Designed miniproteins, single chains, continued (5). Designs and how they scored, part 29

Each design is a single chain, and the fold is of that chain. pLDDT is the mean over its residues in the fold that is shown.

## One batch from the design tools (miniprotein)

Design m16985
Fold by ESMFold2-Fast:
Order: C-alpha cells, then sequence, then structure tokens
Structure m16985 (fold): chain A 64 residues (1-64)
C-alpha cells in the first residue's frame, strides 16, 4: 500500500467514526458506518481491518 492510500484510508476511518459518533439516530449511524468501511476498502484497506479500526476509533471517542 502506498503512503497516500494509507493516509486516505485512515482519513476515511476518522471522518466516518466522527460522523457515526454524531449521528442523530441508529439508522443514520448504521448507514454512515457502512459508508466509512466502504471508503476505507476503496482506499486499500481490507473490510476486516476497516471494521476493526472504526470500532477502535469509536471506543476511543466514547472513553476519552
Amino acid sequence: MTPEQEAKALDAINEGAAAVYNAPDEETRQKLAKEAIENAVKAGASKEDAQSAIRVTLRAREEK
């Protein structure tokens, strides 16, 4: 993976996690989480890595 692809995937994960955290309802939250995972996968991340990274980022926002 190029540094540019890695940065793009990380940016998509961080932006997606922020959008999910601020979502007004569960339906919107699920939609935004799916979009964040898809954007990270398009940037070069695996689906499993993208899902895991979003979960970790959301937990960090809730705990900190």
Scores: mean pLDDT 74

Design m16986
Fold by ESMFold2-Fast:
Structure m16986 (fold): chain A 112 residues (1-112)
Amino acid sequence: SMDEEYRELVEEVVRLLSQGRIDEAIELLRKKVGEVDLEEIEEYIKEELKLSFDSKEELLEDLTKVGKVLVQIALDDPEYFRRIVMSHFERSKDKELYLRLLLFLLELASKL
């Protein structure tokens, strides 16, 4: 099933991030779900998560912090990281959108 394919993708992303292979994790996600921009993530946060933010700049700064924390957790405690990511994935109503959000967070974490 598509959900099983997405689950396998998440397991591989977790493995790569736990090894510090963030660029490979990003490439793998991008190949499966395509390119992601801030406007799509803003719509997801507002419409699906029902969260508000004061500005796009503040949202981008907050998402960058979240991404960096996730990458650090993956390196420091891979088992805990896997449980968090898989738990959120399983609870997500739109698994493709969750993967696109994860991709965006990782791209922000890896950025120049």
Scores: mean pLDDT 82

Design m16987
Fold by ESMFold2-Fast:
Structure m16987 (fold): chain A 77 residues (1-77)
Amino acid sequence: MEAARAIEGEFEALRAELDRLVAAGDTAGALALARDYRAEIADMIKRLGAEDTSLAAYLMQRADDLLAATEAAAAAS
């Protein structure tokens, strides 16, 4: 429970930072940050040994959604 809350907080903080970068016109920086974070999530899942497939799928889905939203915002800007 506590770990899931901490992870949710990290996603919220990252989303706020991505929104800030896009609003500032730094779409390249926002895309780089979103991609780097997705890579960090993938590495974290590898380190966890993939024993919790549901949690791994949830984390990757959140990272993929965040990247897709950032790409859409960059394309619209």
Scores: mean pLDDT 76

Design m16988
Fold by ESMFold2-Fast:
Structure m16988 (fold): chain A 103 residues (1-103)
Amino acid sequence: APSAEEQAREERAAEEVKERIEEIKKMPTEELRKKLIELGMPEEVVESMDKEELQMALTMILLAEASHAGLSKAAAIVSEELRAHPEAARRAAEKWVPYGWPK
């Protein structure tokens, strides 16, 4: 079982991820587009996405970050957010696949 220190770290990471998800939800469409272009998404794809698809795209990146960091609880929270918006997540993924991202 994780130590009390490890458990506290997991809980802090989970709260941090919740805060980042709320930031994504409050972000205006133009800011979402800028961030995705900075992360390597083609401008033509970003222009075709609505706000919900752009939010799900950034949420998928957040999931990849949490998974890479080994933050299982945080990754589970991000996964649940994606599952709460299945159609927007699916549409975002379909627009990314032709361009080879995400891997």
Scores: mean pLDDT 78

Design m16989
Fold by ESMFold2-Fast:
Structure m16989 (fold): chain A 79 residues (1-79)
Amino acid sequence: MERERQLAVGRWLSGTSEDASEEEIRAAFMRSFGVPEEKVDAVLAEIVAFLDKAKITDLNDPRVGSIALLSVKVVTEEE
């Protein structure tokens, strides 16, 4: 359910291989977005929740990148 979608979003945003493990997807996402290890799952959950509220089912939607950046900022409190 939610876990599979979080990993699919993480893989898409980090540009990882379709064969990538959960750990590889998380590591690549952390590197790509500057997210600390402790926050990666919270960021992925926030992105999925935002996509659900916006009713975005296609990861090719141009809003997905902006939602990801906003979710990272909200969870990591860069301000």
Scores: mean pLDDT 77

Design m16990
Fold by ESMFold2-Fast:
Formats: structure tokens, C-alpha cells, sequence
Structure m16990 (fold): chain A 71 residues (1-71)
């Protein structure tokens, strides 16, 4: 879980967010940045196994992303 969490933070940093901003985004819904995150998630999804993607999907739901946004 910690490794996947760090990977999500790294993807957000690549989009230009600071660590502090990432934590704030993870506390709220992603809607303002979902479009940017979708592209990053699509790239990660293509690289991940179904099991790894399920872990990422669980984290995204826990952080408040709706299922339609993470699929």
C-alpha cells in the first residue's frame, strides 16, 4: 500500500503539484485534476497487472474518487 501511495504521489508531482498540494488533493475530491490524473492512471494501468490496478483503484476510492473516474 505504501509503495502504491508513493507512486500516486509521484504521478501528481510529474503534473506539477508539490507534496503539500498532493496531500490536500488527496483529502478532497479529485474533480479539478481528474482529467490530468486520468491520463497518468491510463499509463500506469497499461503497465500494471490486474492485481496491482485493483490496489490502485481501492486507494483512489478511499481518497474519494468516484468509480467512473478511476475506470
Amino acid sequence: LEEVREEVRRLLREEGFSDEEIEEILRNDFEPVVERAKESFEKAKAKMTPEDFEKLEELARWYGLPEEEIE
Scores: mean pLDDT 62

Design m16991
Fold by ESMFold2-Fast:
Structure m16991 (fold): chain A 71 residues (1-71)
Amino acid sequence: DAARRAAADAVRAEAPAVIAELRKLGDPSAFERVIATLRGLAEKAEAAGDDYTAAVARELAAQFEAALKEF
């Protein structure tokens, strides 16, 4: 479980840099794909009882969705 939490935390830490790069490219479809992937991962994590990973994935999806709304 610690390894999964560490992986989720690492992804969370990288998210602002990824958002900044996608924003520079002006590609809203890339944001939509990432949001869909993160929501799917959150659902799978929740179904598996991994509430921490589900919460991180939903938080990341919300960050990407907020960035997409800036277009």
Scores: mean pLDDT 77

Design m16992
Fold by ESMFold2-Fast:
Structure m16992 (fold): chain A 66 residues (1-66)
Amino acid sequence: MEAKIAAARLRALAIAEEGVIAGLSLEEIRARVEEYLDSLGLPEEVKREIVEEAVAYARQLEAARA
């Protein structure tokens, strides 16, 4: 289970980075990450944590580009 969660985190971060590169808003990035994680059937608490980590990562990338 831990390895699957780690893989989901890495993919969520990749989705966030792709979204920032594509010029998507943080709201759009959140929606894409949530949609991806919903397809995996992860526990809601784990999904929430990964979503917030991915959005925080996107925010950091946007700040670095400002």
Scores: mean pLDDT 82

Design m16993
Fold by ESMFold2-Fast:
Formats: sequence, structure tokens, C-alpha cells
Structure m16993 (fold): chain A 90 residues (1-90)
Amino acid sequence: GSEEARNAGLSAGEAAILAGETGKVTDAVAAAIAGIGAIFEAEYIPASEEAKEAARKAGEYAIEGGKAAMAGDKEKAIEYGKKAVEAAKK
């Protein structure tokens, strides 16, 4: 439901922050996959429109965080991860 969608977005954002902190390619890939998962749940899980939008935005930010971490931009990865966490809480 709505909590599951929001939790997927939150987890994706936290994964992006971790990728920025560690600089590991495996953590960056995990953040991107988690972001895709949050977007997928936003489309297919029965949830409120607000929770779906929150999960979608969080997923999009987490993917950008994963990409930034893969490029070696740790600070941008953390910034996008924090934006994903914030989006998931709306």
C-alpha cells in the first residue's frame, strides 16, 4: 500500500546516500536498482496518489544519486539521496 511505496522510496534514497559515502560501484548500482524498484512500485502497487508520486520522485532522485556515485561525484550522490529521502516523506 502507501507505506510500502513510501518505504521503497526511502530505502532507495538511503542506498544513494550510502553509495555517496562509500564510493563503491556495487553500492552505486544497488542505489540505481533500488530507485528503479521504487518507480516500479509507484506504478503497480495499490497506494494513494500522494504515496505513488512520493515513491516515483524518490526513485528518480535515487537513480540520479547512483549515476553520480558511478561517476565518482560522491557529494552529488549524497545530495540526490537526501532529496530522495525527503521526497519519500511527502
Scores: mean pLDDT 84

Design m16994
Fold by ESMFold2-Fast:
Structure m16994 (fold): chain A 58 residues (1-58)
Amino acid sequence: SSEEEYLQKSKELEQQIADLKQQIEAETDPAVKEVLRAQLRDAEVQLGLLDIKYAVSK
């Protein structure tokens, strides 16, 4: 179902966001940290778009 697909993808994105935040905190190389921050922003945008898509589908 669309709800099950949303819950699965949402959970995966939330886990990726949590992992990226942890990696950013542990990272000491500023260049690598910038790349991780870009990946975090992308994941947050993806989660936001997924939430909008799910809300519109109801």
Scores: mean pLDDT 84

Design m16995
Fold by ESMFold2-Fast:
Structure m16995 (fold): chain A 72 residues (1-72)
Amino acid sequence: MNRASAVGLATGGDLEKHLGVKVEVEAGEDTATVTATGPKGTVTRTLRSSDSAEEISKKARELAEEAAKLAA
């Protein structure tokens, strides 16, 4: 399990409770593919473990917020 997938999973669990979206994380070699699903659509982004933990968390949060906005 790489750093991007670990941070993505931790951030995703919190965001699922607060934004009402489903967050899924798929680990690659040095990447994590994060998929956020809201009631009206899905948004996917690839995160790199070379990014800082703060950058990874920020990108995951932005993704979940985009998925939540699709619900409107």
Scores: mean pLDDT 71

Design m16996
Fold by ESMFold2-Fast:
Structure m16996 (fold): chain A 100 residues (1-100)
Amino acid sequence: SEELLREFLERVLEVVREFLTRLGVPQEEIDRLLERIRAHAERLLAQGVPPEELAEHVMALAHVLVHELADELNIEISDEETEELVKRLNEIYREFLEKL
């Protein structure tokens, strides 16, 4: 369902926004990162990638971009903070799979 996939994407983007905001990342940098995730998801959707596979790509990209941005801004993410992000994103992913 495209509606379920859109709901999944918006939930992932919100968790990433909250996480980066708490780390003190500037809003402009957060918005740029979220747009990159959304643009990638739209490309995969246009290519007809199955929902489960598209969701996995979005999850992987979110983790990569969060750590890349933190490194660029010289913001340290603790192991505990990384574990929290992984847990929140995995919860959203599981809920998405249960509704497919």
Scores: mean pLDDT 88

Design m16997
Fold by ESMFold2-Fast:
Structure m16997 (fold): chain A 93 residues (1-93)
Amino acid sequence: TAADLAAIREAIAAGDWAALTAPLTPLLVKGDREAIRLLVEGIVADDPENAEIYLASIVQVLVNMGATGAAKVLVEAAKELGLDVSKMEKILE
């Protein structure tokens, strides 16, 4: 939701990685490719200059939570939008 996206952005801006766990939980439960794609599009639209850093941070949190499948979907969505995913792909190794 828009509220979840706002919570994610605030947690990233504050450097509060623990605060990312709660808004990311619905994505982990569903594995919803469409919801993950909309999240990526929302982050890119809101702050295109910092989108790569924000998305790499989200990928790291997802991997730390054991949600490697959701992390891979996020990286794929970012790649489809033309972002440099090299750092994100390295986190998935």
Scores: mean pLDDT 71

Design m16998
Fold by ESMFold2-Fast:
Structure m16998 (fold): chain A 65 residues (1-65)
Amino acid sequence: EIPEVDLELVEELKKYLDQLPPGTRIDVDELAEKFGVSKEEVEKALDALEIMGFVRRVEGGYEVV
């Protein structure tokens, strides 16, 4: 069955973000291009990571926790 969010994308993003220092600003457009997905799918995956405590929402986007 089709998941509500792309769990593979969530896992790939987490692995990528774990390599970045805490407080690094996340560029949604760059991630969409890097992973070959839409900006909407990246934002859904980042929202899932925010719920899990790996990223936080800030003015203008997201950053690594």
Scores: mean pLDDT 78

Design m16999
Fold by ESMFold2-Fast:
Structure m16999 (fold): chain A 90 residues (1-90)
Amino acid sequence: SMKELMREMVIIEAGLTALRMHALLVIKYTENPEARKVAEEIIERVDEGQSIFLEAEANRDDRAVVEEKLREMKKIYEEVRELKKRMREL
């Protein structure tokens, strides 16, 4: 249902917000310039995800658009998780 699709998008957005908060803490406290660069990349990708989420909300009546935006958000989420893993190893 459309409600289930939108619920899934909200869960992904919440996950992206948590990853963004962690990246902001790294930027604030890190002495490692490589960790800072990865954290800044995380924030940029999360901001892209937020834009996609807003596009989905604007098109809530179009199932095909919402399904496409959900796929895009899932891709961004996986990319951000990989960046987070790299940041932890620095």
Scores: mean pLDDT 88

Design m17000
Fold by ESMFold2-Fast:
Structure m17000 (fold): chain A 96 residues (1-96)
Amino acid sequence: SEIEKKVEEVLKEILSKYPDLSEEEKERIREIIRRLLKEGFSPEELLKNKDFIVEAARGIFPVQEKPLTPLQKLARKIALELDVDRGIELIRKAVL
C-alpha cells in the first residue's frame, strides 16, 4: 500500500540518525508513523519531528516549555495506546 511505502521511507531516514534502534523500537516507530500518516500528517512533518517520535516510542515524555503540536500530542497518544494494546493481548493469552 502507499502508506506502507511512506512508513518505510520515514523509518529509513530515522534509522540514519538512530542506527541503534532495537527491533521492538522499530516496530513501535512503524506503527506510530502509520497512524500519523492515516490521520493526514505528511512524511515531511513526521521527519521534522523524528526525535520526538523516537522518544515517544521509547516511552520518554520530557516536560516541554511550549505546548505540544497536534502531531506531537497524537504521537504520544499512539505510543500509550500501543502499550495498552500489548497489556490487553498479554491478559488475553493468560486467560485463554
Scores: mean pLDDT 80

Design m17001
Fold by ESMFold2-Fast:
Structure m17001 (fold): chain A 75 residues (1-75)
Amino acid sequence: MEEVRKAIEELEKYYEEAKKISPQAGEHFKKMLEGAREAAEKGDFERTLGLADSGKVAYENLKKAEEYRRKKELE
């Protein structure tokens, strides 16, 4: 249970950061967060943890994409 709560809290943090970067990124992480919460309510903890792992990867990719976009704008 605690691992599931931690996973949801991490997704909440990714969502807060993502929406500051772009509205589209915020929507993506919001859907992921909602899916994780629904899975947890249904007792599908494997899905909740999987969504948190996917969220971490997506957040890392988002940061790299933003860095790449900034470099393109400066070209």
Scores: mean pLDDT 79

Design m17002
Fold by ESMFold2-Fast:
Structure m17002 (fold): chain A 80 residues (1-80)
Amino acid sequence: MDHGEELTLVGEILVEKLRPALERALAQGASAIDLEETIRRKGEEVLKELEKKKASEFSIQVAKGQIETAIAQARARLAG
């Protein structure tokens, strides 16, 4: 049992996949919609990888929530 480590790993995988894609999109002057589409696409890749690795349903739900949070944060950064 280490639910804390599993959740940390989920967060690290999300950041590692999303950060380079977001930085590239921002460098190209991407709109909030373009950023959202990029995050959703990369988020789907993360969810498929977690399912392939037989991650817990709890970790998959946390990953889904973090993807939506990343979209909200990207929109806030672009607006502010």
Scores: mean pLDDT 72

Design m17003
Fold by ESMFold2-Fast:
Formats: sequence, C-alpha cells, structure tokens
Structure m17003 (fold): chain A 87 residues (1-87)
Amino acid sequence: EAKKLIEEFDRLLEESRRLTRLGDEYDQKGNKEEALQYYEKALETTKKAIEVARKARKIAPSFELEVKESMGLMEESVLKRAIENLK
C-alpha cells in the first residue's frame, strides 16, 4: 500500500531526472526544440510523482513522505523555469 506508492514515487522521480538530463544535453547542443520536449516530459512525470506522494501521505502520513512531496515540488519549479527560458 504506502510502501508500493513510495516505490512508485522513487521510480517516477528517477525517470523525471533521466528526462531532465536528456533535456540538459540537448540544450547544451543548442537543440532547443528537443530540450523543450524532454523538459515537458520530465515536468509531467514530476507531477505524477507529486500526486503519488500525496496519495501515500493520505494513507500513512510521515516526515519522509512530506520530504518526498517537497522534493517533487522543487523539481517541478526548476523544470518550469527551464521550459520558460527556452521560449
């Protein structure tokens, strides 16, 4: 239950970080269109991670889950700024 949601959060966050790294690589090469596409995919994946953390917190509130939701929100903020800078 809560353990499976924590595992799902960790997988989604790792996937979002992988997509963000790909976006950074394309941005460094000057491929703005590809960078934007990867950052937008990372943002959607991060939003899913935040929703999973929120679900887990409703089932079993804990400081660990509060930290995980906060981490997701911080990464969402960074990705939104990266996307805006490419427009």
Scores: mean pLDDT 86

Design m17004
Fold by ESMFold2-Fast:
Structure m17004 (fold): chain A 68 residues (1-68)
Amino acid sequence: ALRDAITAPARARGLTFTPEAVDLAIELLGDDLGRLRQVTEELIGQAEAEGRTTITPADVRRVVAGLL
């Protein structure tokens, strides 16, 4: 279900996470589903604002760093 919490919202908005980005998000945030959902929405919003359709591990690292 953690993988679906990331990939389903992205697909609904026409975006995809790389497999490596999904794995990294689960590694860093998998113990806090609320934070995982929050970071997923921020990643989707940033990709949309930048006109990108793919979310990468670098994007995950950037957003997570902003929460620290």
Scores: mean pLDDT 83

Design m17005
Fold by ESMFold2-Fast:
Structure m17005 (fold): chain A 71 residues (1-71)
Amino acid sequence: SSEDDALRSRFVQEFYGKLREQKTVEEIDKVYEEAKKEALELAKKRGWSDEQVQTLLDNLDHIATYVKRQL
């Protein structure tokens, strides 16, 4: 649904905002691991498909990798 698309988009934006405040790879990895757990709980609560969950997780991984390269 458009509401769930907006929720996933907001989740990614808030995740990126949190990662930008981190100063080390270890801190970024901790935020990333917590975000993955939160994403899976949210997915279960909302009834998202495996494909939708994997797309979200792939986006989180891409962002974490990108931010680590900018350190």
Scores: mean pLDDT 89

Design m17006
Fold by ESMFold2-Fast:
Structure m17006 (fold): chain A 67 residues (1-67)
Amino acid sequence: GSEEEAEQAFQEALELEKSGKKEEAAKKFEEVALKYPDTEVGKEARKRALDIGVQLGIEDIKKAVEK
């Protein structure tokens, strides 16, 4: 089912993160969040993608525009 597919994709994203492929991991987590938004795994993937994206990107600029 969709939850099983979401869990598999989430595990793939975790392996990318463990391998130091943070940008690829963030993209995969975002893919999971977009495809499975109503699953618990999809919601966690969204948070993880945002956290990694902030670390790889422009935290100071993001904080400025969100204020």
Scores: mean pLDDT 74

Design m17007
Fold by ESMFold2-Fast:
Structure m17007 (fold): chain A 86 residues (1-86)
Amino acid sequence: MASILRINNDRDGAIARIQHIIDNHDPSQTFVTIIDGGSTDSAVADAIALLDANGIDYEIIQGDPNDDSIIADAANAAIRRARQRA
């Protein structure tokens, strides 16, 4: 499964969303694209640490988390990457 996580200075919300992904999806079949709006808190770092601890592949894109074109590009890239596995 490909999941998109939008982060902008909401560490607790980011962690809760990742925990929901962990609880409901197989980590070996999951890829997470993080769209960071320029967070200055630990949200991105803590999100990465939780994904790494659970063996979930991820990608980080810097940009406006409310920009539909960035979200569409991230979704297409995540799906494409997931299909390129051996």
Scores: mean pLDDT 71

Design m17008
Fold by ESMFold2-Fast:
Structure m17008 (fold): chain A 55 residues (1-55)
Amino acid sequence: MDEVTELVNQFALAVTARDVDGAAEYIRKLQELAPELTGTVAALQAARDQVERLL
């Protein structure tokens, strides 16, 4: 869980910085570490896509 929490925090920082590539990388790492969190991953992907649309 600590690694999952850390990846989610890194994702939030990337989104705040509008780092779309960094956000995608953290989603990928989260999928590898916790593939069962499909709903969480989908929500993070949607947030990344919204940031990309604003660029």
Scores: mean pLDDT 76

Design m17009
Fold by ESMFold2-Fast:
Formats: structure tokens, sequence, C-alpha cells
Structure m17009 (fold): chain A 74 residues (1-74)
């Protein structure tokens, strides 16, 4: 359940980032990072946290790459 929920959240965030909806994507990624940490998926949580930082810096391409990696590892 946790891995599927985290993967779904990351995929949804990628969709919103591609649509230019960075604020909505950021909220989803932030919540997913907290859930990943609570579930003990530290590596995935680190990727989600890096993606959130990339979004805050306006680096959408890097954020999408990090979110795609999180999807593969969740």
Amino acid sequence: ADAEAIRGAAETAIKYLKEGKTNIAGSIVGMAAILARLAGHDEVADLLTKALRAMNQGNVEEAIKLLEEAVERA
C-alpha cells in the first residue's frame, strides 16, 4: 500500500509539473516524502526531497528526473 501510494503520488506530481502546476506538484511531493519517511523508505524520501528542492529552484527537468527515479524505487 505505501509503495503504491508513493509511486502514484510521484506520477501525479510529474503530470502536474508537465502542466506547469508547480505549487500543486510541490504539495503532493512534500506529503509523499513525509509518508515515505514514516514507512521507512528513506532512499525514496531522499529522492522526493531532492525533487522538491529542484522545483523550488525552478529546475523542472531535474525535478521530473528525480520523481521518475523515485517511481522506479518505490
Scores: mean pLDDT 85

Design m17010
Fold by ESMFold2-Fast:
Structure m17010 (fold): chain A 68 residues (1-68)
Amino acid sequence: MEDLQELIRFLEGQRERHRDDPEAVALLQEAIRALETILANPDLSPEERQALLQRVGDALEGVHRLAR
């Protein structure tokens, strides 16, 4: 639980750092929303949780590809 909250705070900092890149901001916001969904729903099935974590990974890979 705490580790996910810490990750959300880290990603919020990354979103601020990338504020001049709207595509990076959108991807970081998608990752944050997925993590917030996991935190709001502690009763998620393992499959649902894994799908949300995959969305986080995909969004972060997208941000990495945009870095120039």
Scores: mean pLDDT 80

Design m17011
Fold by ESMFold2-Fast:
Order: structure tokens, then C-alpha cells, then sequence
Structure m17011 (fold): chain A 106 residues (1-106)
């Protein structure tokens, strides 16, 4: 059906974005293994959202990036509030945050 095709196209587009971010994280691992580990945690957060938030926070804490760990905790709290108003806007801000964190680490 038309709706099934739209879902398949949406999944392919999302996978292409994830693949691109994973390639960036892998490139960082070759030049700086510590930054690469953080970048991979950020990509997992982009892919899985809340399910990977605790791992991202722990990864920043283990790297000594306490301010970034605290930022993710506060950002996640705000995103949970935003999801009650608009799930679409929450997803957009989660993606923007992941992109910004990856660019900061690089």
C-alpha cells in the first residue's frame, strides 16, 4: 500500500543518517580513540534516544566531561516535558542535540 511504501522510505532515510553518523564516529576512532568512544555513544543516543541516554551520560562521566554529562541529564528532562506537548518537536531537538554533541567532540 501507499502507507507501507512511505514507512519503508522513511526507514531507509533514517538508516542512511545513522550510517553517516557511524562513519564519522569510526573516522574519529582512527585518529583519537577516546573521542571516537564518545562519538559512538552520541550516535547510539541519536539512533535509540532515551534507551541510550544513560550510556551516553556514563560515557561522558568516564571521560571526565562532567559538564556534558550534566547537560545531557538536563536536556533529557526538558525533552520528556516536550514529548507531552509534541513528540515530533522532541524528536527534532534530540537529533539537533546529537549533531551538536558530535560536532563538539570532533
Amino acid sequence: SHMEKLREEGLKRRQAIVDSLEAEAKALEKTDPKKGKIARAVVEYYRDGLKSADKLIKTFEEAGEKELADWVKEFQKRIEELKKVSETMALLYERLAARALLDYVK
Scores: mean pLDDT 78

Design m17012
Fold by ESMFold2-Fast:
Structure m17012 (fold): chain A 85 residues (1-85)
Amino acid sequence: KLEEKQKELLGFAKSAVRHLKAKYPELKEQADALEKRISEASKKSLEDQKEVVRKLIEEYKDNPALRSVAMAVLEQLELIEKQLS
């Protein structure tokens, strides 16, 4: 159940990063790093995953495209948390 939701989250993140790289090829390296950090965080608790993503939102404060992807991932994590309560 939780594992299925985490796989869906990773699929969502990969899709969002793929679309970001297609629209902004100059951000490819940063987008790949964002996906890697989200993937690595997926092995942690939901609370720790949300903390990692919140830090990413702050790191990308001056980059709206990367910040939007990080915010979308945080929203998905919050939805998963509600579904598991």
Scores: mean pLDDT 83

Design m17013
Fold by ESMFold2-Fast:
Structure m17013 (fold): chain A 92 residues (1-92)
Amino acid sequence: MAETEELLEQVAEELGLSEEEVEELRELLRRAEALKAGEGTIEEMLEVLRWIARKALELAKKGLGEAVVARTEEEIEKLVEEVKKKAKELEE
C-alpha cells in the first residue's frame, strides 16, 4: 500500500539508507507478504526474523522520532508473530 512506501521513504531518509538498504527493506516487505500467503521455508522465515532484528537495532541507534519508530515497530512485530506462528506449525 502507499502508506508502506511512504514509511519506507521516511525510514530511509532518517537512517540515511543507501539504495541497497532501501531494496533490503522492500525485500523484507515482499517476504512478509509471502509469509501471509503461507509461502517460504522455516529457513527463509528465520532469515527474515534475523533481518528484522538487525534493522530494529539500527533504528534504535539512529534515534528516530517516536511516531516513526512506533509505526515501524508495529509492522516488524506483525512479521515476527507470523514467523513464530509458522515455526510452531512446523514443530507440530
Scores: mean pLDDT 61

Design m17014
Fold by ESMFold2-Fast:
Structure m17014 (fold): chain A 72 residues (1-72)
Amino acid sequence: VSEEELDIEVDAAVAIIHAAVGLVSDRNTGGDPARIARYEELIDKAQKAADERNPELVEETIAEVRRLDAED
């Protein structure tokens, strides 16, 4: 595994973890179902990005997770 390939996998894993934390938090507090669905979509997108080893898709997914986390 090359360093750049490993970085993509690590970044994707971090995105999945952040999205999963948001999902679990919202489910436990009875949050907005639409926001919960978006976290689920972002987890799937991050997994796809890792599988395809697509750094642009990983960066896009991380940015979307951060935007969703900032929505109060």
Scores: mean pLDDT 75

Design m17015
Fold by ESMFold2-Fast:
Structure m17015 (fold): chain A 77 residues (1-77)
Amino acid sequence: MEEEKVKKAEEEIDRILQELRDALLSLGYPQEVVDAVVAALRTLYNDALKEYGPEEAVEITRRAARAVLAHARSQAA
């Protein structure tokens, strides 16, 4: 059931993006920058969802969010 998979993917992506938002804000990034980054990752998820489906789209977005956070932490150091 693709609809159920999409629903689970949406719930998981919302968690990933919220965790990233909270982490970036905690590192001192401005709200505007954090909003732009989250929006970019949401766009990545939507594009990946169309190409690869919900499960793969979540994994692609999770990896991208992890890379963004690692980069943000390296800039803060």
Scores: mean pLDDT 83

Design m17016
Fold by ESMFold2-Fast:
Structure m17016 (fold): chain A 92 residues (1-92)
Amino acid sequence: DDLKEAFKKGALNDAESARDVAIKTVPELEPLAEEFVRLTRKAVEDPSYIEEARRAGERLVREMIKHGSPTSASAVAVLASGALTNLELAEK
């Protein structure tokens, strides 16, 4: 299904953008940012990973806020939400 493949690509693009913003803003969060991308890639192949990807994205955003970057955390939250929405649309 070409439409499902488009949603899968959208999920990965959004997750990678969230990672890039997070790492540039708080380099110490690189392991959490990479884990969000890794789980999003797994969720593309296996929808059972969608909830793990969601929790990883939420953790990344919360840690960015704790590190004093609420504006960038908001941008990462929007991108992470986009990735999760694309994963859910690809599953349907």
Scores: mean pLDDT 88

Design m17017
Fold by ESMFold2-Fast:
Structure m17017 (fold): chain A 93 residues (1-93)
Amino acid sequence: SATEKALEALEKAMKIVADMIQAIAAGDEATAEELAAKTIEELKAIGAESPEIAPITEKLIEELKKMLKEGKSALPELIDKANELKINWYESL
């Protein structure tokens, strides 16, 4: 089930991003930066293994890199983008 594997990869990617967002919301800046860097590497690995969601992981990585440059002020844009990408994926099924 290619669709089931793609959905599993998407849910894993979204959970990793959500966990990082939660860490940032907790006010731990150093942990948030470390988790953001780790999240970028995990998203790269997921996208490499699941070509069907690679465009989604690439866009999430782009938003994470923006957040690392701009700091916590980019967090709302990251949240909006993650939600948009998830909705668009389900609409494409």
Scores: mean pLDDT 79

Design m17018
Fold by ESMFold2-Fast:
Structure m17018 (fold): chain A 63 residues (1-63)
Amino acid sequence: MKERAVEAAVAARLSEYDLTQFTGKQQQEILEKAREAAKDMKTLEEIRTAARKAVDEEVAKLK
């Protein structure tokens, strides 16, 4: 469940940035950072918040 919640949150947030702007490798790296950020989170809301923040931080590094 937790891994699926992270993947769903990352996919949703990346879609807001337009997925076509990112390579498969960049998407995978963002997903790994989001998983790391959410690993200690216990609620779905905390997981989604941590994953979205990780996506925003990684996207900022790419632009």
Scores: mean pLDDT 77

Design m17019
Fold by ESMFold2-Fast:
Structure m17019 (fold): chain A 84 residues (1-84)
Amino acid sequence: MQLYLDLSDPEALVEKLAEEILKNTDLTPEQARRLAREFVEFIEKAVKEGKPQFAHRGLVKLFIAFLKKHPDATLEDFLEYLKS
């Protein structure tokens, strides 16, 4: 089982994550795609800055679970939740 996200094709990753968000939440396609893009951009920046742990597949599962419980949440809300 692959523990880290494949960042070699970030556009394909955005589409895949948007589909997973749509499958697991009541968000609209537009909201899912926006959140997926913001999340992938955050991970790319974190990995580039030497924080590869943020590319963990487990973080995707936590994010989707968070959005399912808090449908109006932003990426920033999720990042604050992780600090708590």
Scores: mean pLDDT 78

